# Designed miniproteins, single chains, continued (3), part 80

Each design is a single chain, and the fold is of that chain. pLDDT is the mean over its residues in the fold that is shown.

## One batch from the design tools (miniprotein)

Design m10944
Fold by ESMFold2-Fast:
Structure m10944 (fold): chain A 63 residues (1-63)
Amino acid sequence: MIDEQEVLEAMARMGLAVAYLIAERTGDRELLLEEAERIARRARERGLSEEVVEELLEEARRR
């Protein structure tokens, strides 16, 4: 059985992958960071662990 945390992380990572692609194509880093924060907020609201959320945000900030 797939854990809810695994599903939430996968959904967040997919959203970030789309945001990364758009940022690479447009050069809009501000849009990437804003989208990453939006994805993180939604993931937190749905119950994704704070540790995983912070890891995803740090990955986005390093790009």
Scores: mean pLDDT 79

Design m10945
Fold by ESMFold2-Fast:
Structure m10945 (fold): chain A 61 residues (1-61)
Amino acid sequence: SEEAEKLIKEAREAMAAGDYRTALRNFAKAVEVYIENGDFEKAKEVARLMGEALRALRAAA
């Protein structure tokens, strides 16, 4: 899905910039898109990245 791929790219760029809130939002949207499409394997992969962003956000707080 082009939409999910774009969201993941934006989330990864946000992670690199230290903008963990934006990264979490975009990863969450990508998970939603994959679930809607029945792609649970990709949804699980992106959910792991959300976990990384959440841990980074908590460490920065």
Scores: mean pLDDT 86

Design m10946
Fold by ESMFold2-Fast:
Structure m10946 (fold): chain A 85 residues (1-85)
Amino acid sequence: GFEKLAEKYTDPEVYEIIKELKEGIESGDYKKIFAAVSRLIDILTEKGVSLPEAAAIAERIYRAIKNKDLEEFEKVLLEIKKIIE
């Protein structure tokens, strides 16, 4: 599932953010969703990703989880891994 893919392809910090995002999406907690998306964008920009690219990546993760698209989720995590490495 989503948590296992996040554990496999991301560091513990990004994993916790993705877990919080998933929990927010599943519960309909928009405040939690916003906080998780914001933290993900911040981490990506701190690692050298431009703000528009970080926002696009965060939107893709949000959409993949919301739509239960495990293939797109894995694809975007692999892209993040390449940026962070």
Scores: mean pLDDT 81

Design m10947
Fold by ESMFold2-Fast:
Structure m10947 (fold): chain A 65 residues (1-65)
Amino acid sequence: SEEAKEKARRATELGGEVLREAIKQNVPSEEYEKIMKEVNEAMDISRTDPEEAEKRMLDLKKEME
């Protein structure tokens, strides 16, 4: 549905924000690889469970505070 696609898009945008913030904070390469893996796993989930994907992305963003 259009609603599910919109939620998946929001999760993808959040993932981009997380990766951008990691670069901005100049996190070590090992941490960046871990964050990228978590973002990619959440993106994979967004196709079937966009709500869970969004929650995982928000959790990642919060951990970077």
Scores: mean pLDDT 81

Design m10948
Fold by ESMFold2-Fast:
Structure m10948 (fold): chain A 60 residues (1-60)
Amino acid sequence: SAMEERLRKLREYLRERVEKMNEKQREMLRKTAESILKYSTNPELLAEAELELEIIEERK
């Protein structure tokens, strides 16, 4: 689906971006993603936030 292709490309982009981040930047991204998961009702934002947390967790 178009959403699956979009998330695949986003995963590649985020993986590269997160690898270049320092600890403080990763922590800020994590907190932002956690906030979206708690408060957002937008399914696209929720999917993107879950993906961001997945990629950050891969580095731990």
Scores: mean pLDDT 80

Design m10949
Fold by ESMFold2-Fast:
Structure m10949 (fold): chain A 63 residues (1-63)
Amino acid sequence: PSATEVIARVVVAEGERLLGLTDDPEVRARIRELMERAARATTPEEVIAAGRELGKLAREAGL
């Protein structure tokens, strides 16, 4: 797999982990959106950006 595919799998796995930690529907929807962005990313820059936003969301949501 490409570097983009490997990083995307890591970001998606982190999103799945975070979904297990929250029942807030707005936070869950945003996590799923970022997981979809990572899964559909075609460049390393796109998947890294999605991962960074996921990390920021987790910190802001107290996860």
Scores: mean pLDDT 87

Design m10950
Fold by ESMFold2-Fast:
Structure m10950 (fold): chain A 58 residues (1-58)
Amino acid sequence: SSAELDRLEREYLALVREKAGEAGVLVAEHEIALLRETLSDEEAIAILRRGIAYLRSL
C-alpha cells in the first residue's frame, strides 16, 4: 500500500539521517524516488524493509 510505503520511506530516511547525515538523506531521497517510479509498491516495500534492517544492524 502507498501508506505503508510512505511510512517505510520516513523510517528509512530517519535512519539514513542518523547514520550518514543530511547529505545521505539527499542521496536516499533520490534513490527512493527512482525506486517508486520504476517498481511496484510491493517491490519498493521489500527493498525498504531490507534497507531498514541493514541500517539498524550498523
Scores: mean pLDDT 87

Design m10951
Fold by ESMFold2-Fast:
Structure m10951 (fold): chain A 61 residues (1-61)
Amino acid sequence: GEKLKKEILRLIGEILRLIGEEFDIERDESLSEEEKEKRLKELEKRREELKKRLRELESKL
């Protein structure tokens, strides 16, 4: 019901924030290419975990 929809919207918001962080990292001139790759991989992993959780919640609708 309503609580499930709120949790789904919260997860979507978190995914959007991570996408924003990826853009910030790509534009950060203080980071080496190796540091950017490492940080982007970490954010991609977090985003995939959130997407998996989102799919689990959607299956309950």
Scores: mean pLDDT 82

Design m10952
Fold by ESMFold2-Fast:
Formats: sequence, structure tokens, C-alpha cells
Structure m10952 (fold): chain A 58 residues (1-58)
Amino acid sequence: EENARKSIEYILKNLEKTDPEKAEEFKKMIEELRAKGYSDSEILREIITKRRKNTPWL
């Protein structure tokens, strides 16, 4: 969990530098998932899956 949180923070910091608008979208998604009871590890998995599936950065 602690490592997952650090990974999420790192992703958000990098995203804020390159695309602040996208960073806000990810913050909203993270808040929504936490409200639904998802763990930080599960949230990180969702972020990675969404990036690979819908965003061709990787």
C-alpha cells in the first residue's frame, strides 16, 4: 500500500508537469475509486491498465 501510494504520487507529479488537465482527471478518478473502497494498489492497477489500453504513451 505505501509503495503503491508513492507510485501514484510520482505519476501525478510527472503528469502535472506535462499535462495538468490530465492530472486533475486522474485525481478525480483516484478520489472516486477511494470512495468506492479501492485500495491504493487497486487504484494503481487501474491507472496502469487505463494508460496501456487507452493512452498510447507506452
Scores: mean pLDDT 72

Design m10953
Fold by ESMFold2-Fast:
Structure m10953 (fold): chain A 100 residues (1-100)
Amino acid sequence: MKLSLEEIGELHKEFFEKLKELVEENLDKFSPEAQKKLKELIERGEEIIKEIEENGVTEELMKRFHSVLTQLEQVIYTEGTPEMQEKVKELAKEHQEKIR
């Protein structure tokens, strides 16, 4: 990879913020169980961002962040509207192209 951990961290933050906005705008379209999981995943992502801001980027934090992003995508692909699923695929492709 040509990117530093700090650059990857910034790209993960950008992708997370876009997924968070999409989820928050459409939260009522998910089941109560999925809504709870999405809220928990968003809280975890925000905690990881705070840890990065306080302590800097680490490989452990990047692995945790990637796990949160992957789980957010999976919930949207399972219960999201077709429009949300298409939007997430576009965002994920852009994110993957920037990191690789």
Scores: mean pLDDT 84

Design m10954
Fold by ESMFold2-Fast:
Structure m10954 (fold): chain A 109 residues (1-109)
Amino acid sequence: MITVTQAASVTAPEGGTAVLTGVFSAAEEDILYVSWLQVRPDGRGVLLTVNGKNASGDPRFSGSISGSTSTLTLSNLRAEDTGTYYPVAVGADGQGGAGAGTQLTVVPA
C-alpha cells in the first residue's frame, strides 16, 4: 500500500496560482500511475491529470512527478476551482493509495 501525504488545506486568491503536492511512500520507479482528482461539493469527480499530463482539457491545470512527489498546479484560479483535490498512486505491484484530500479555497482578490 502506498501512503500519500498532503496538506489539509490551501487558500489562494482568484486569478492567482495554487500548487498542491502529494508525497508518496514509494520511489518513482515503483509507481506505475499517478492521477489527480477534483471532488466538487456536489460530489462530482473530475480527472485532472494522469502521470503529469492534463486529462481535464482545461489548460490551467498542469501536473508533474519528481521522485516520490507529485505536484498539481492550478493557474488563473476561479471560484469554481474551490473543492477537494486527491492524488492517487498505483504501484507497479498493483498496490495503491490515495491522499486524504487537500481542500482548496479560492478567495476574492
Scores: mean pLDDT 80

Design m10955
Fold by ESMFold2-Fast:
Structure m10955 (fold): chain A 99 residues (1-99)
Amino acid sequence: DAARALAAEIIALENLDLSEDEVIAEIAESSRALLESSRKGVKPLVEKAKKEMTPEQLREMARVFREVAELLARFDTPANRELAELYREAAEELEKLAK
């Protein structure tokens, strides 16, 4: 299971005194908090970018948002799926504006 493999890597990397199930639960909770924060920050940021950024800056922001979406998709929770979709949609909007 990819989620358990990732949790085991995090435990080893951070030297955590937690079980894989506990790490998965913590990631799910953090993903929900990040989703709410991103809904507040990402959509207003995209709207500001539409008004203030050059096409080159829009393409760079789109690239960063796609990379963020790919990283979020590595841990397949419902909140991470919604986060990855939010960043992917934002990247697509920015790419359309840069054309």
Scores: mean pLDDT 71

Design m10956
Fold by ESMFold2-Fast:
Structure m10956 (fold): chain A 67 residues (1-67)
Amino acid sequence: GSPAEHFRRAAEALRQGKVDEAIEHLTAALVALGVPEDDARKGARSFIAMGPETAARRAEQGAELVA
């Protein structure tokens, strides 16, 4: 999907407590934006470390910025 779609799916997964699914969607969003997969996965883990609600809100903002 598009980077925006991946960010929206990540936000949904985070609100459902599905952390592993959120990491996969955030990684896919960053890869679609040109970040190498290993760096994207590290970025996704750091993103989630902010807490699920904060991370979900920022993922939604990311979707809007890349739409």
Scores: mean pLDDT 84

Design m10957
Fold by ESMFold2-Fast:
Structure m10957 (fold): chain A 81 residues (1-81)
Amino acid sequence: SAALAEMAEVLNELNDLYLEAVAAKFPQEVLDKIAAALEEAARLLAESRTASEAERQAMLAEMKELLKEVKELVEKAKAAL
């Protein structure tokens, strides 16, 4: 499934952002928010394995929104350092 492959890529990007935030010693509240987004994205990917392709596309869109929110959070945190 093309959607499953893209969802795995989004999860990898979220994980990379989390590791970057940890290395940069971001505030714990920011790390907790990124970790929560990572857990939600991992849950969506796990649920997508038994979902229809239409449901997978909706889940992928939700994961992309989580990635966008995390990217914005990381940029704001960097500006505050």
Scores: mean pLDDT 88

Design m10958
Fold by ESMFold2-Fast:
Structure m10958 (fold): chain A 68 residues (1-68)
Amino acid sequence: MREEMLEAIEKGDYERLAELLEQLTGLPWTPELVKSAMKVIKITYEDKYGKKLSDEEAARIILDAVLA
């Protein structure tokens, strides 16, 4: 599961990532919602830690939060 999600992130396949997140959480996910969450994470990390995240790093943080 985590490996499949990481592969989707590496490929930029946010449709597949949204499907996997929906299966895991039972909540509705869309590619647009995933991208929106990534943007919020990037802004938060840049503001709070001065750290500029890649798309892959931001998406990984979503996975870590969901799998916690």
Scores: mean pLDDT 79

Design m10959
Fold by ESMFold2-Fast:
Structure m10959 (fold): chain A 62 residues (1-62)
Amino acid sequence: MDDAARALSRAASAYLNGASPEEVQRILEEAGLPEAAEVARRMIEAGASPEEVVRAAAEAVR
């Protein structure tokens, strides 16, 4: 749980700082959250806000 929260926070910070969808996906995959990585990538490609991406990714790990 704590590791997932840290990975989501790191991915959100990277996205807010202009990281690519691939970079955000990599951060989550390296943390062992492939489902969250897939959801985050889809949401970013659809133009979702950082808040929406974080919420959807968090739901995918619960």
Scores: mean pLDDT 76

Design m10960
Fold by ESMFold2-Fast:
Structure m10960 (fold): chain A 60 residues (1-60)
Amino acid sequence: SSEIEELEKRIEELLERARELDAQAEASTDPKERRELLLESAGLTVEAMGLVVELQELKK
């Protein structure tokens, strides 16, 4: 269904953005910036996990 496709795409986008933020954090020399980037990445990962649960429910 279109709903499944939209969720799969959103999960991929969130995980890609989280990976980019992790890379930026590793490259950062500012401890505050690094922390902020890691927290943003963690938030996106949590959101993606929630969408995975929704996806599993739709596939029933």
Scores: mean pLDDT 88

Design m10961
Fold by ESMFold2-Fast:
Structure m10961 (fold): chain A 69 residues (1-69)
Amino acid sequence: AAEARKFLEEIIKYYSGDAKKLAEELLKLGEKDPEAVAAAVRAIRRNVFAGRKTVTEALKDGIEWLKKL
């Protein structure tokens, strides 16, 4: 929960455009379901650090996954 919030706040601070907007949307979703957002952020970090997805693509996929819960 706290680590997921910190990760999203760092994206909002250092990125612009779509990545910033998607990270802001995930922070708002985390107010309602912090554990689901923490799971989504773990998947985002895994995919980005493995070079599988861009930050923007991973954030977008995380939001779509949360909407299906």
Scores: mean pLDDT 81

Design m10962
Fold by ESMFold2-Fast:
Structure m10962 (fold): chain A 84 residues (1-84)
Amino acid sequence: SVEEKIRELYRKLAEELEGVDPQGAAIAREMAERPLKSPTEVIAAVMTLIGLAVELEMRGHEEAAQKAIDYAKEILKLYDESLK
């Protein structure tokens, strides 16, 4: 399901961030457990990832910030495709 795919992306991001930014990894793990049933919940999750990317960039983790943006884009794509 699209929810399972989105949760897998959050888990992958958390794994990528664990050695770089443990706080960001914790946020990604929390996002993997949140409801993803409505457009509002998906948009809130994407906005959280964009906020995380800004924080990572401010801390000098440019590659990690880009990964967070890429995951946000992938989540939106998966959700849009699921609505058809």
Scores: mean pLDDT 80

Design m10963
Fold by ESMFold2-Fast:
Structure m10963 (fold): chain A 95 residues (1-95)
Amino acid sequence: SELEELKRLVREKFERRREEELARDPSLYERQTAEAQEMDELLKRIRELKAKPSLDEEEKKELEELEKRLAELITKLLTEAVDRALRLREELARE
């Protein structure tokens, strides 16, 4: 369909821009992978703690620290995503 064709073209342009972004910052992929792994580990541990019927004082402190770290990681990822989008926007405007 016409909509499917448009989706394909948008995807191809996005993938090309992603390749250009990675070429400018080769460490970006490694950082994104590491951050995704950290987020997955934090979420797994938070889930395990929240699944318990009751938490002791050490477990409560651990949960608080894990939730704080998750919030910090989300804030960093959002900030980096905005920064990358602004850089790509500026480069596209120069073309």
Scores: mean pLDDT 76

Design m10964
Fold by ESMFold2-Fast:
Structure m10964 (fold): chain A 81 residues (1-81)
Amino acid sequence: MEEVRELLEEAERLLREALRALQQGRYDEAIRLADEAIRKAREALRKAREVGDEESAFEAEILEGLAGIVLGLAKLLKSKE
């Protein structure tokens, strides 16, 4: 449980950093941070499912989805400018 919580907190931090980088036009940094957030969220999801923590699994799925959107937006914006 402690490990899953730490992974979720890391994913949230990385997602917030990715959003900030995106807002500042730092698209390469936003891409790297969003990709790292996806990896942390996926690890949290896997571990939460292993222990039957449905709440943490749901939070991890939401974080993965949001990080995926940020990643896609950063790639799209980088391709334009």
Scores: mean pLDDT 86

Design m10965
Fold by ESMFold2-Fast:
Structure m10965 (fold): chain A 66 residues (1-66)
Amino acid sequence: MRFRITFTGDPNKAIARVLELLGDPNFTVESVSPTTYTVTYTGDQAAADAFVAELKADPNFTVEEV
């Protein structure tokens, strides 16, 4: 599954989240800008859905399926 993540607000929170994703071999992260990333997840679909739901719950993050 592939999606675009845009971070607004605190850039330190954005950096921390990207570092978490880079630690998981099922995530591939491509930087578009310092606050925009394209993420590909190749693991379990339920885990991907939970991840997207978690980000959508935070108003400082925008998630779009690509």
Scores: mean pLDDT 73

Design m10966
Fold by ESMFold2-Fast:
Structure m10966 (fold): chain A 70 residues (1-70)
Amino acid sequence: SEVPEHLKIGLLVREIVESPNLEEALKRVEEGAKKMGASEEEVKRAIELGLERRKELGIKDSDELAKLPP
């Protein structure tokens, strides 16, 4: 059965927020997206939201933001 879009995005956002750095965050998102059958658009949205959430929590990743895939 398909997982709802909002739940896929939320789970991927959680992986980004709970990761120690951006490299690990991207790896976990790739693995999670594969397991959930997330689309490229769902992954892109999750990365956008997860990075904003990391910034809100004071996690220092700003120097790597420009290196993330679109």
Scores: mean pLDDT 73

Design m10967
Fold by ESMFold2-Fast:
Structure m10967 (fold): chain A 59 residues (1-59)
Amino acid sequence: GVPPPAIPLSPEVAEVTREIAEKLREIGDQMQKGLEEALAQGLKGEERREQIRKSLKPG
């Protein structure tokens, strides 16, 4: 069965959710680029993680 209906979210929460989704999409793109660069260089686990981190931009 489906779970019971939750209390509906306010319009403000819906807008914040959209903003978060956009930010997560940007972060995902940066992570993908970092991963591709690491894989192209044949980097191992720890070195691969460093390349991904370098691709991330805070804020």
Scores: mean pLDDT 72

Design m10968
Fold by ESMFold2-Fast:
Structure m10968 (fold): chain A 79 residues (1-79)
Amino acid sequence: MAEELAEEALRLAREAIRLALTDPERALELLRRAEELLKEAVELLIKEGKEEKAREYLAEARRLLEEGAEALQRALEAL
């Protein structure tokens, strides 16, 4: 389901944020997978005529991915 894919992407992004300081390599992998799943979910939601839901998931995911990327950047810069 498109919505389930979007929820999975958000779940992976949240996990990546949690792991950013402890395991930045694993966090990076999770963020990449979250981004991939989000792209597929959004495209499917748009095809189903659920543009509003796609926009809502994009807004949440953009916030989480940005937060995760910033946390990873800080962790990697500390190395």
Scores: mean pLDDT 81

Design m10969
Fold by ESMFold2-Fast:
Structure m10969 (fold): chain A 66 residues (1-66)
Amino acid sequence: AKKKAEEYFEKGEEYLSKGNFDEAIEYYKKSLALDPNFKRAWEALGQVYQAQGNFEKAKEYFELAK
């Protein structure tokens, strides 16, 4: 499960690098469905929502990354 969660996270990072925020969010969420303790994926979701101007959701995901 953890290895597959890391693979989904890497795909999320790839989409983020291309500016495809919606696909990045989908893959980060798939990663977290397999490993809810994957802090890097929670933090990445916070960063994507912050980049989209959704500061309330960004704050929620940053809190979950702690």
Scores: mean pLDDT 83

Design m10970
Fold by ESMFold2-Fast:
Structure m10970 (fold): chain A 76 residues (1-76)
Amino acid sequence: LALNNLGNAFLSQKKYEEAAKAYEEAIKLDPSFASAWNGLALVVQSPELPQAKREDLLKKAKDLGKTAKELRPELT
């Protein structure tokens, strides 16, 4: 899906907030889309992401009701 690809593009540019938004929009359109859930999990777990940004993204994801790991505990 285009939104998942957009998320991947932002992630490559280290635009983690925009990547998270794109993945969450992809999930909103198709909650069974595993690639979008994996992308969101990778954004918050990225070793290159500053801790402050990671905390902000986790808060935003929680506010939107997104819990990728709860649906797929094997996500890393």
Scores: mean pLDDT 66

Design m10972
Fold by ESMFold2-Fast:
Structure m10972 (fold): chain A 82 residues (1-82)
Amino acid sequence: HMVTVHARLTAAPGQGDAVLAEAERILRETPGLRRYVVTRTSPTEYDVVAQFDSREAAERLVEALRALPGVTSIEVQIREDP
């Protein structure tokens, strides 16, 4: 069983680097995270893909990302694979 989080983050103008650094810190420090990829798509836009063994761990990551200072929008999809 695997839980995958896809999140698209948009940062406020001038906050892109700070948001990216803090998002990467959160990902590195997230317990239960099996792997992740962060792709910068513009100076203020990022795609995050993260995989977990549990939905609880995935939901904690989503909560942390939504709470990031300098984030103006977040789009999240969580899917569970058998």
Scores: mean pLDDT 82

Design m10973
Fold by ESMFold2-Fast:
Structure m10973 (fold): chain A 76 residues (1-76)
Amino acid sequence: ADELIRKAAEALRRGDIDKAREYLRKAVESLMKEQGLSEPEAFHLAVTRIARLLSEGVRDRDEALEVGRLISKAVG
């Protein structure tokens, strides 16, 4: 899960939205399988971790808002 979360954050920094969505979905599935979390719980955990990683490199607020939109669309 952690490596998939890191890859999702890296893809977002590159502007590769499709790849970021793929890694996010895989991270959610991994968390559900490894930790027995429900999909909403795994989604929330993955989103929180991606946001934390991205906040270390965020220079403007529009970038942070785009992350939220992408994550919501990726998992539903």
Scores: mean pLDDT 73

Design m10974
Fold by ESMFold2-Fast:
Structure m10974 (fold): chain A 120 residues (1-120)
Amino acid sequence: MLEEALREAVRHVGEALRALSAGDYDATIEHLKRALEAVDRAIELGKDNPAVVESLRRAKEHLERAIEAVKAGDRPAAFQHLLEALSDLATAAIEAGYPDVAREAARVMQEALRRFGLAD
């Protein structure tokens, strides 16, 4: 189901952000790989909606860049790419008609900003 695939992707990005904040790069990469698998499923499930596919393709690119940044030890770059991926996932969820998933993505973003000391 598209909604479930989108929700799974958001959850794994949230888990990756928690692992990244703790300096656990191996766990971060594992969660990002699971997020990519969920995004690939969402692209296939949403393939009849070009706007959803476009947003998911952008999310996938940001997740792949986040993995590269983690492997390079560039924690700030990885964090930026993960926030961009969450934004794209939220947009895809809205375009697909799942505003509850978009709200979950926004919640994960707010938690991450607080965890990295960028929000009160």
Scores: mean pLDDT 89

Design m10975
Fold by ESMFold2-Fast:
Structure m10975 (fold): chain A 91 residues (1-91)
Amino acid sequence: MIELIPKEEALRQARELAREIARAIRDGSPRVASLATAMALILAAAGMGETALKILKAVDEAEEAVAAGADPEEVAEKLLEEVERILKEAE
């Protein structure tokens, strides 16, 4: 049987990773995709697959916005707010 992590622990770790993703976007770091994948895997391991997909979509949209010339600081702030909203809805 695949061992799932507790939902409370997954949400805590996801919030920490969300802040790191926002910082990576602000800094232009290539780590955005790997951090987003780590967050999605943690959420999926807690049975929150739908939440994981919503967050991956939000991160993809944020990266596309930066690639299209949006301000990385503004995009990072909006992404952090959206991810926190998604995580709060999952509680």
Scores: mean pLDDT 83

Design m10976
Fold by ESMFold2-Fast:
Structure m10976 (fold): chain A 52 residues (1-52)
Amino acid sequence: SMDAALAVADALIAAGVAEVDEATIRAAGRALGLSDAQIDDAAAILLGRRAP
């Protein structure tokens, strides 16, 4: 969902990550306690593979 993508984006910005890849997005999502489906959605949105 868009909420999952925003949560991951905020966490990566707070951590000072300048470039994001799929592995970094998935690691951040897992650390936030997101489900695998939410992590897949967040990765697709943040990597531009799917519209938000």
Scores: mean pLDDT 78

Design m10977
Fold by ESMFold2-Fast:
Structure m10977 (fold): chain A 62 residues (1-62)
Amino acid sequence: MEEEKKRAIEEIERLGALAVTQGADPQAVADIHREAIEMLEKGEDPEKVLERARERLQAALS
């Protein structure tokens, strides 16, 4: 895996864990992570995928 994709995955995992500790639904966080991996596998830009995951995790905290 390319380093940029690996970094994006690691950041999404870290942000997801933090979101759960802040009260986000663990199932919603798992879905966000799964979708991010799927997007990366389909060749989406890692920076774009990370931004999308951040937005969705923020929404899960609402």
Scores: mean pLDDT 80

Design m10978
Fold by ESMFold2-Fast:
Structure m10978 (fold): chain A 59 residues (1-59)
Amino acid sequence: MQMERERQRKIDGLVNAGRFLHDVAGVSEEEAKEIVRQGGKSLGLSDEEIEEAVKRAFS
C-alpha cells in the first residue's frame, strides 16, 4: 500500500508537471513531454507508467 501510494503520487506529479509546463509556463508540448519522460526515469518509474503520465497530461 505505501509503495502503491508513492508510485501513484509520482505519476500524478508528472501529469501535473507536464500540464503546468505546457499550459502555464508556455513550454512546447514536445519539450514538456521530454521533461516528463526524463523526470519519470529519475523517479524510477517504468516506461509504461511514464507513457501513461504523458498521455494523461497531453490528451
Scores: mean pLDDT 79

Design m10979
Fold by ESMFold2-Fast:
Structure m10979 (fold): chain A 74 residues (1-74)
Amino acid sequence: MEKLLERAKEALTAVAKDGSLKPLIELAKEAAKEGVPAEELAKAIREAGKELGMPQAGIDALTDITLKEYEKYK
């Protein structure tokens, strides 16, 4: 998934702007189906959150939510 970081930024922007977890959950599902490693997904979420200036606690919470959703579809 070549645009993983870009999609992570879009998903986190939706959380920050609208409080919507839906794009982040869909990203986790697609990453699981496409065989993206969990650590690569986590890295993309953390990097996207840092680039967007999100608080570390928020980045950690959203990374945890993303990985739990990813595991459901693995």
Scores: mean pLDDT 83

Design m10980
Fold by ESMFold2-Fast:
Structure m10980 (fold): chain A 98 residues (1-98)
Amino acid sequence: HMSLEELEAFAQETLARIDAAKTPEEIMRIYDEAFEKFKKLIDESKDPELIEHIARLASRVATAAIDKLIEMGDEEGALRVARKQAELLNYAREKLEK
C-alpha cells in the first residue's frame, strides 16, 4: 500500500530517470516499469481521488517519455508510449465510472 507522498516521490524519481536516460531502450524500460506500477495501483485502489491522482502522475511520466523519445529520434517508441498511456487512462476512467 502506497501513500500519496510515496506515489509523488515515485513519479518524481521516474521523471528523473527518464531525463537521465541515454537510449530509447532505457526510456522504454523505465516507462514500462512505471506503467505496470501505476496499473497495479489503480487495480488495487477503491478511492476515486487516489485513482485520479495516479492517472495524472502517469500522464506526466508518459509525456516526459514521449518528449525524450522524440528528441532521440524514436518516433515509433513515442507512439507506443502514447498508446499504452491512452489504454491506462481509459482503464482508470472506466473504474471511476463504476
Scores: mean pLDDT 86

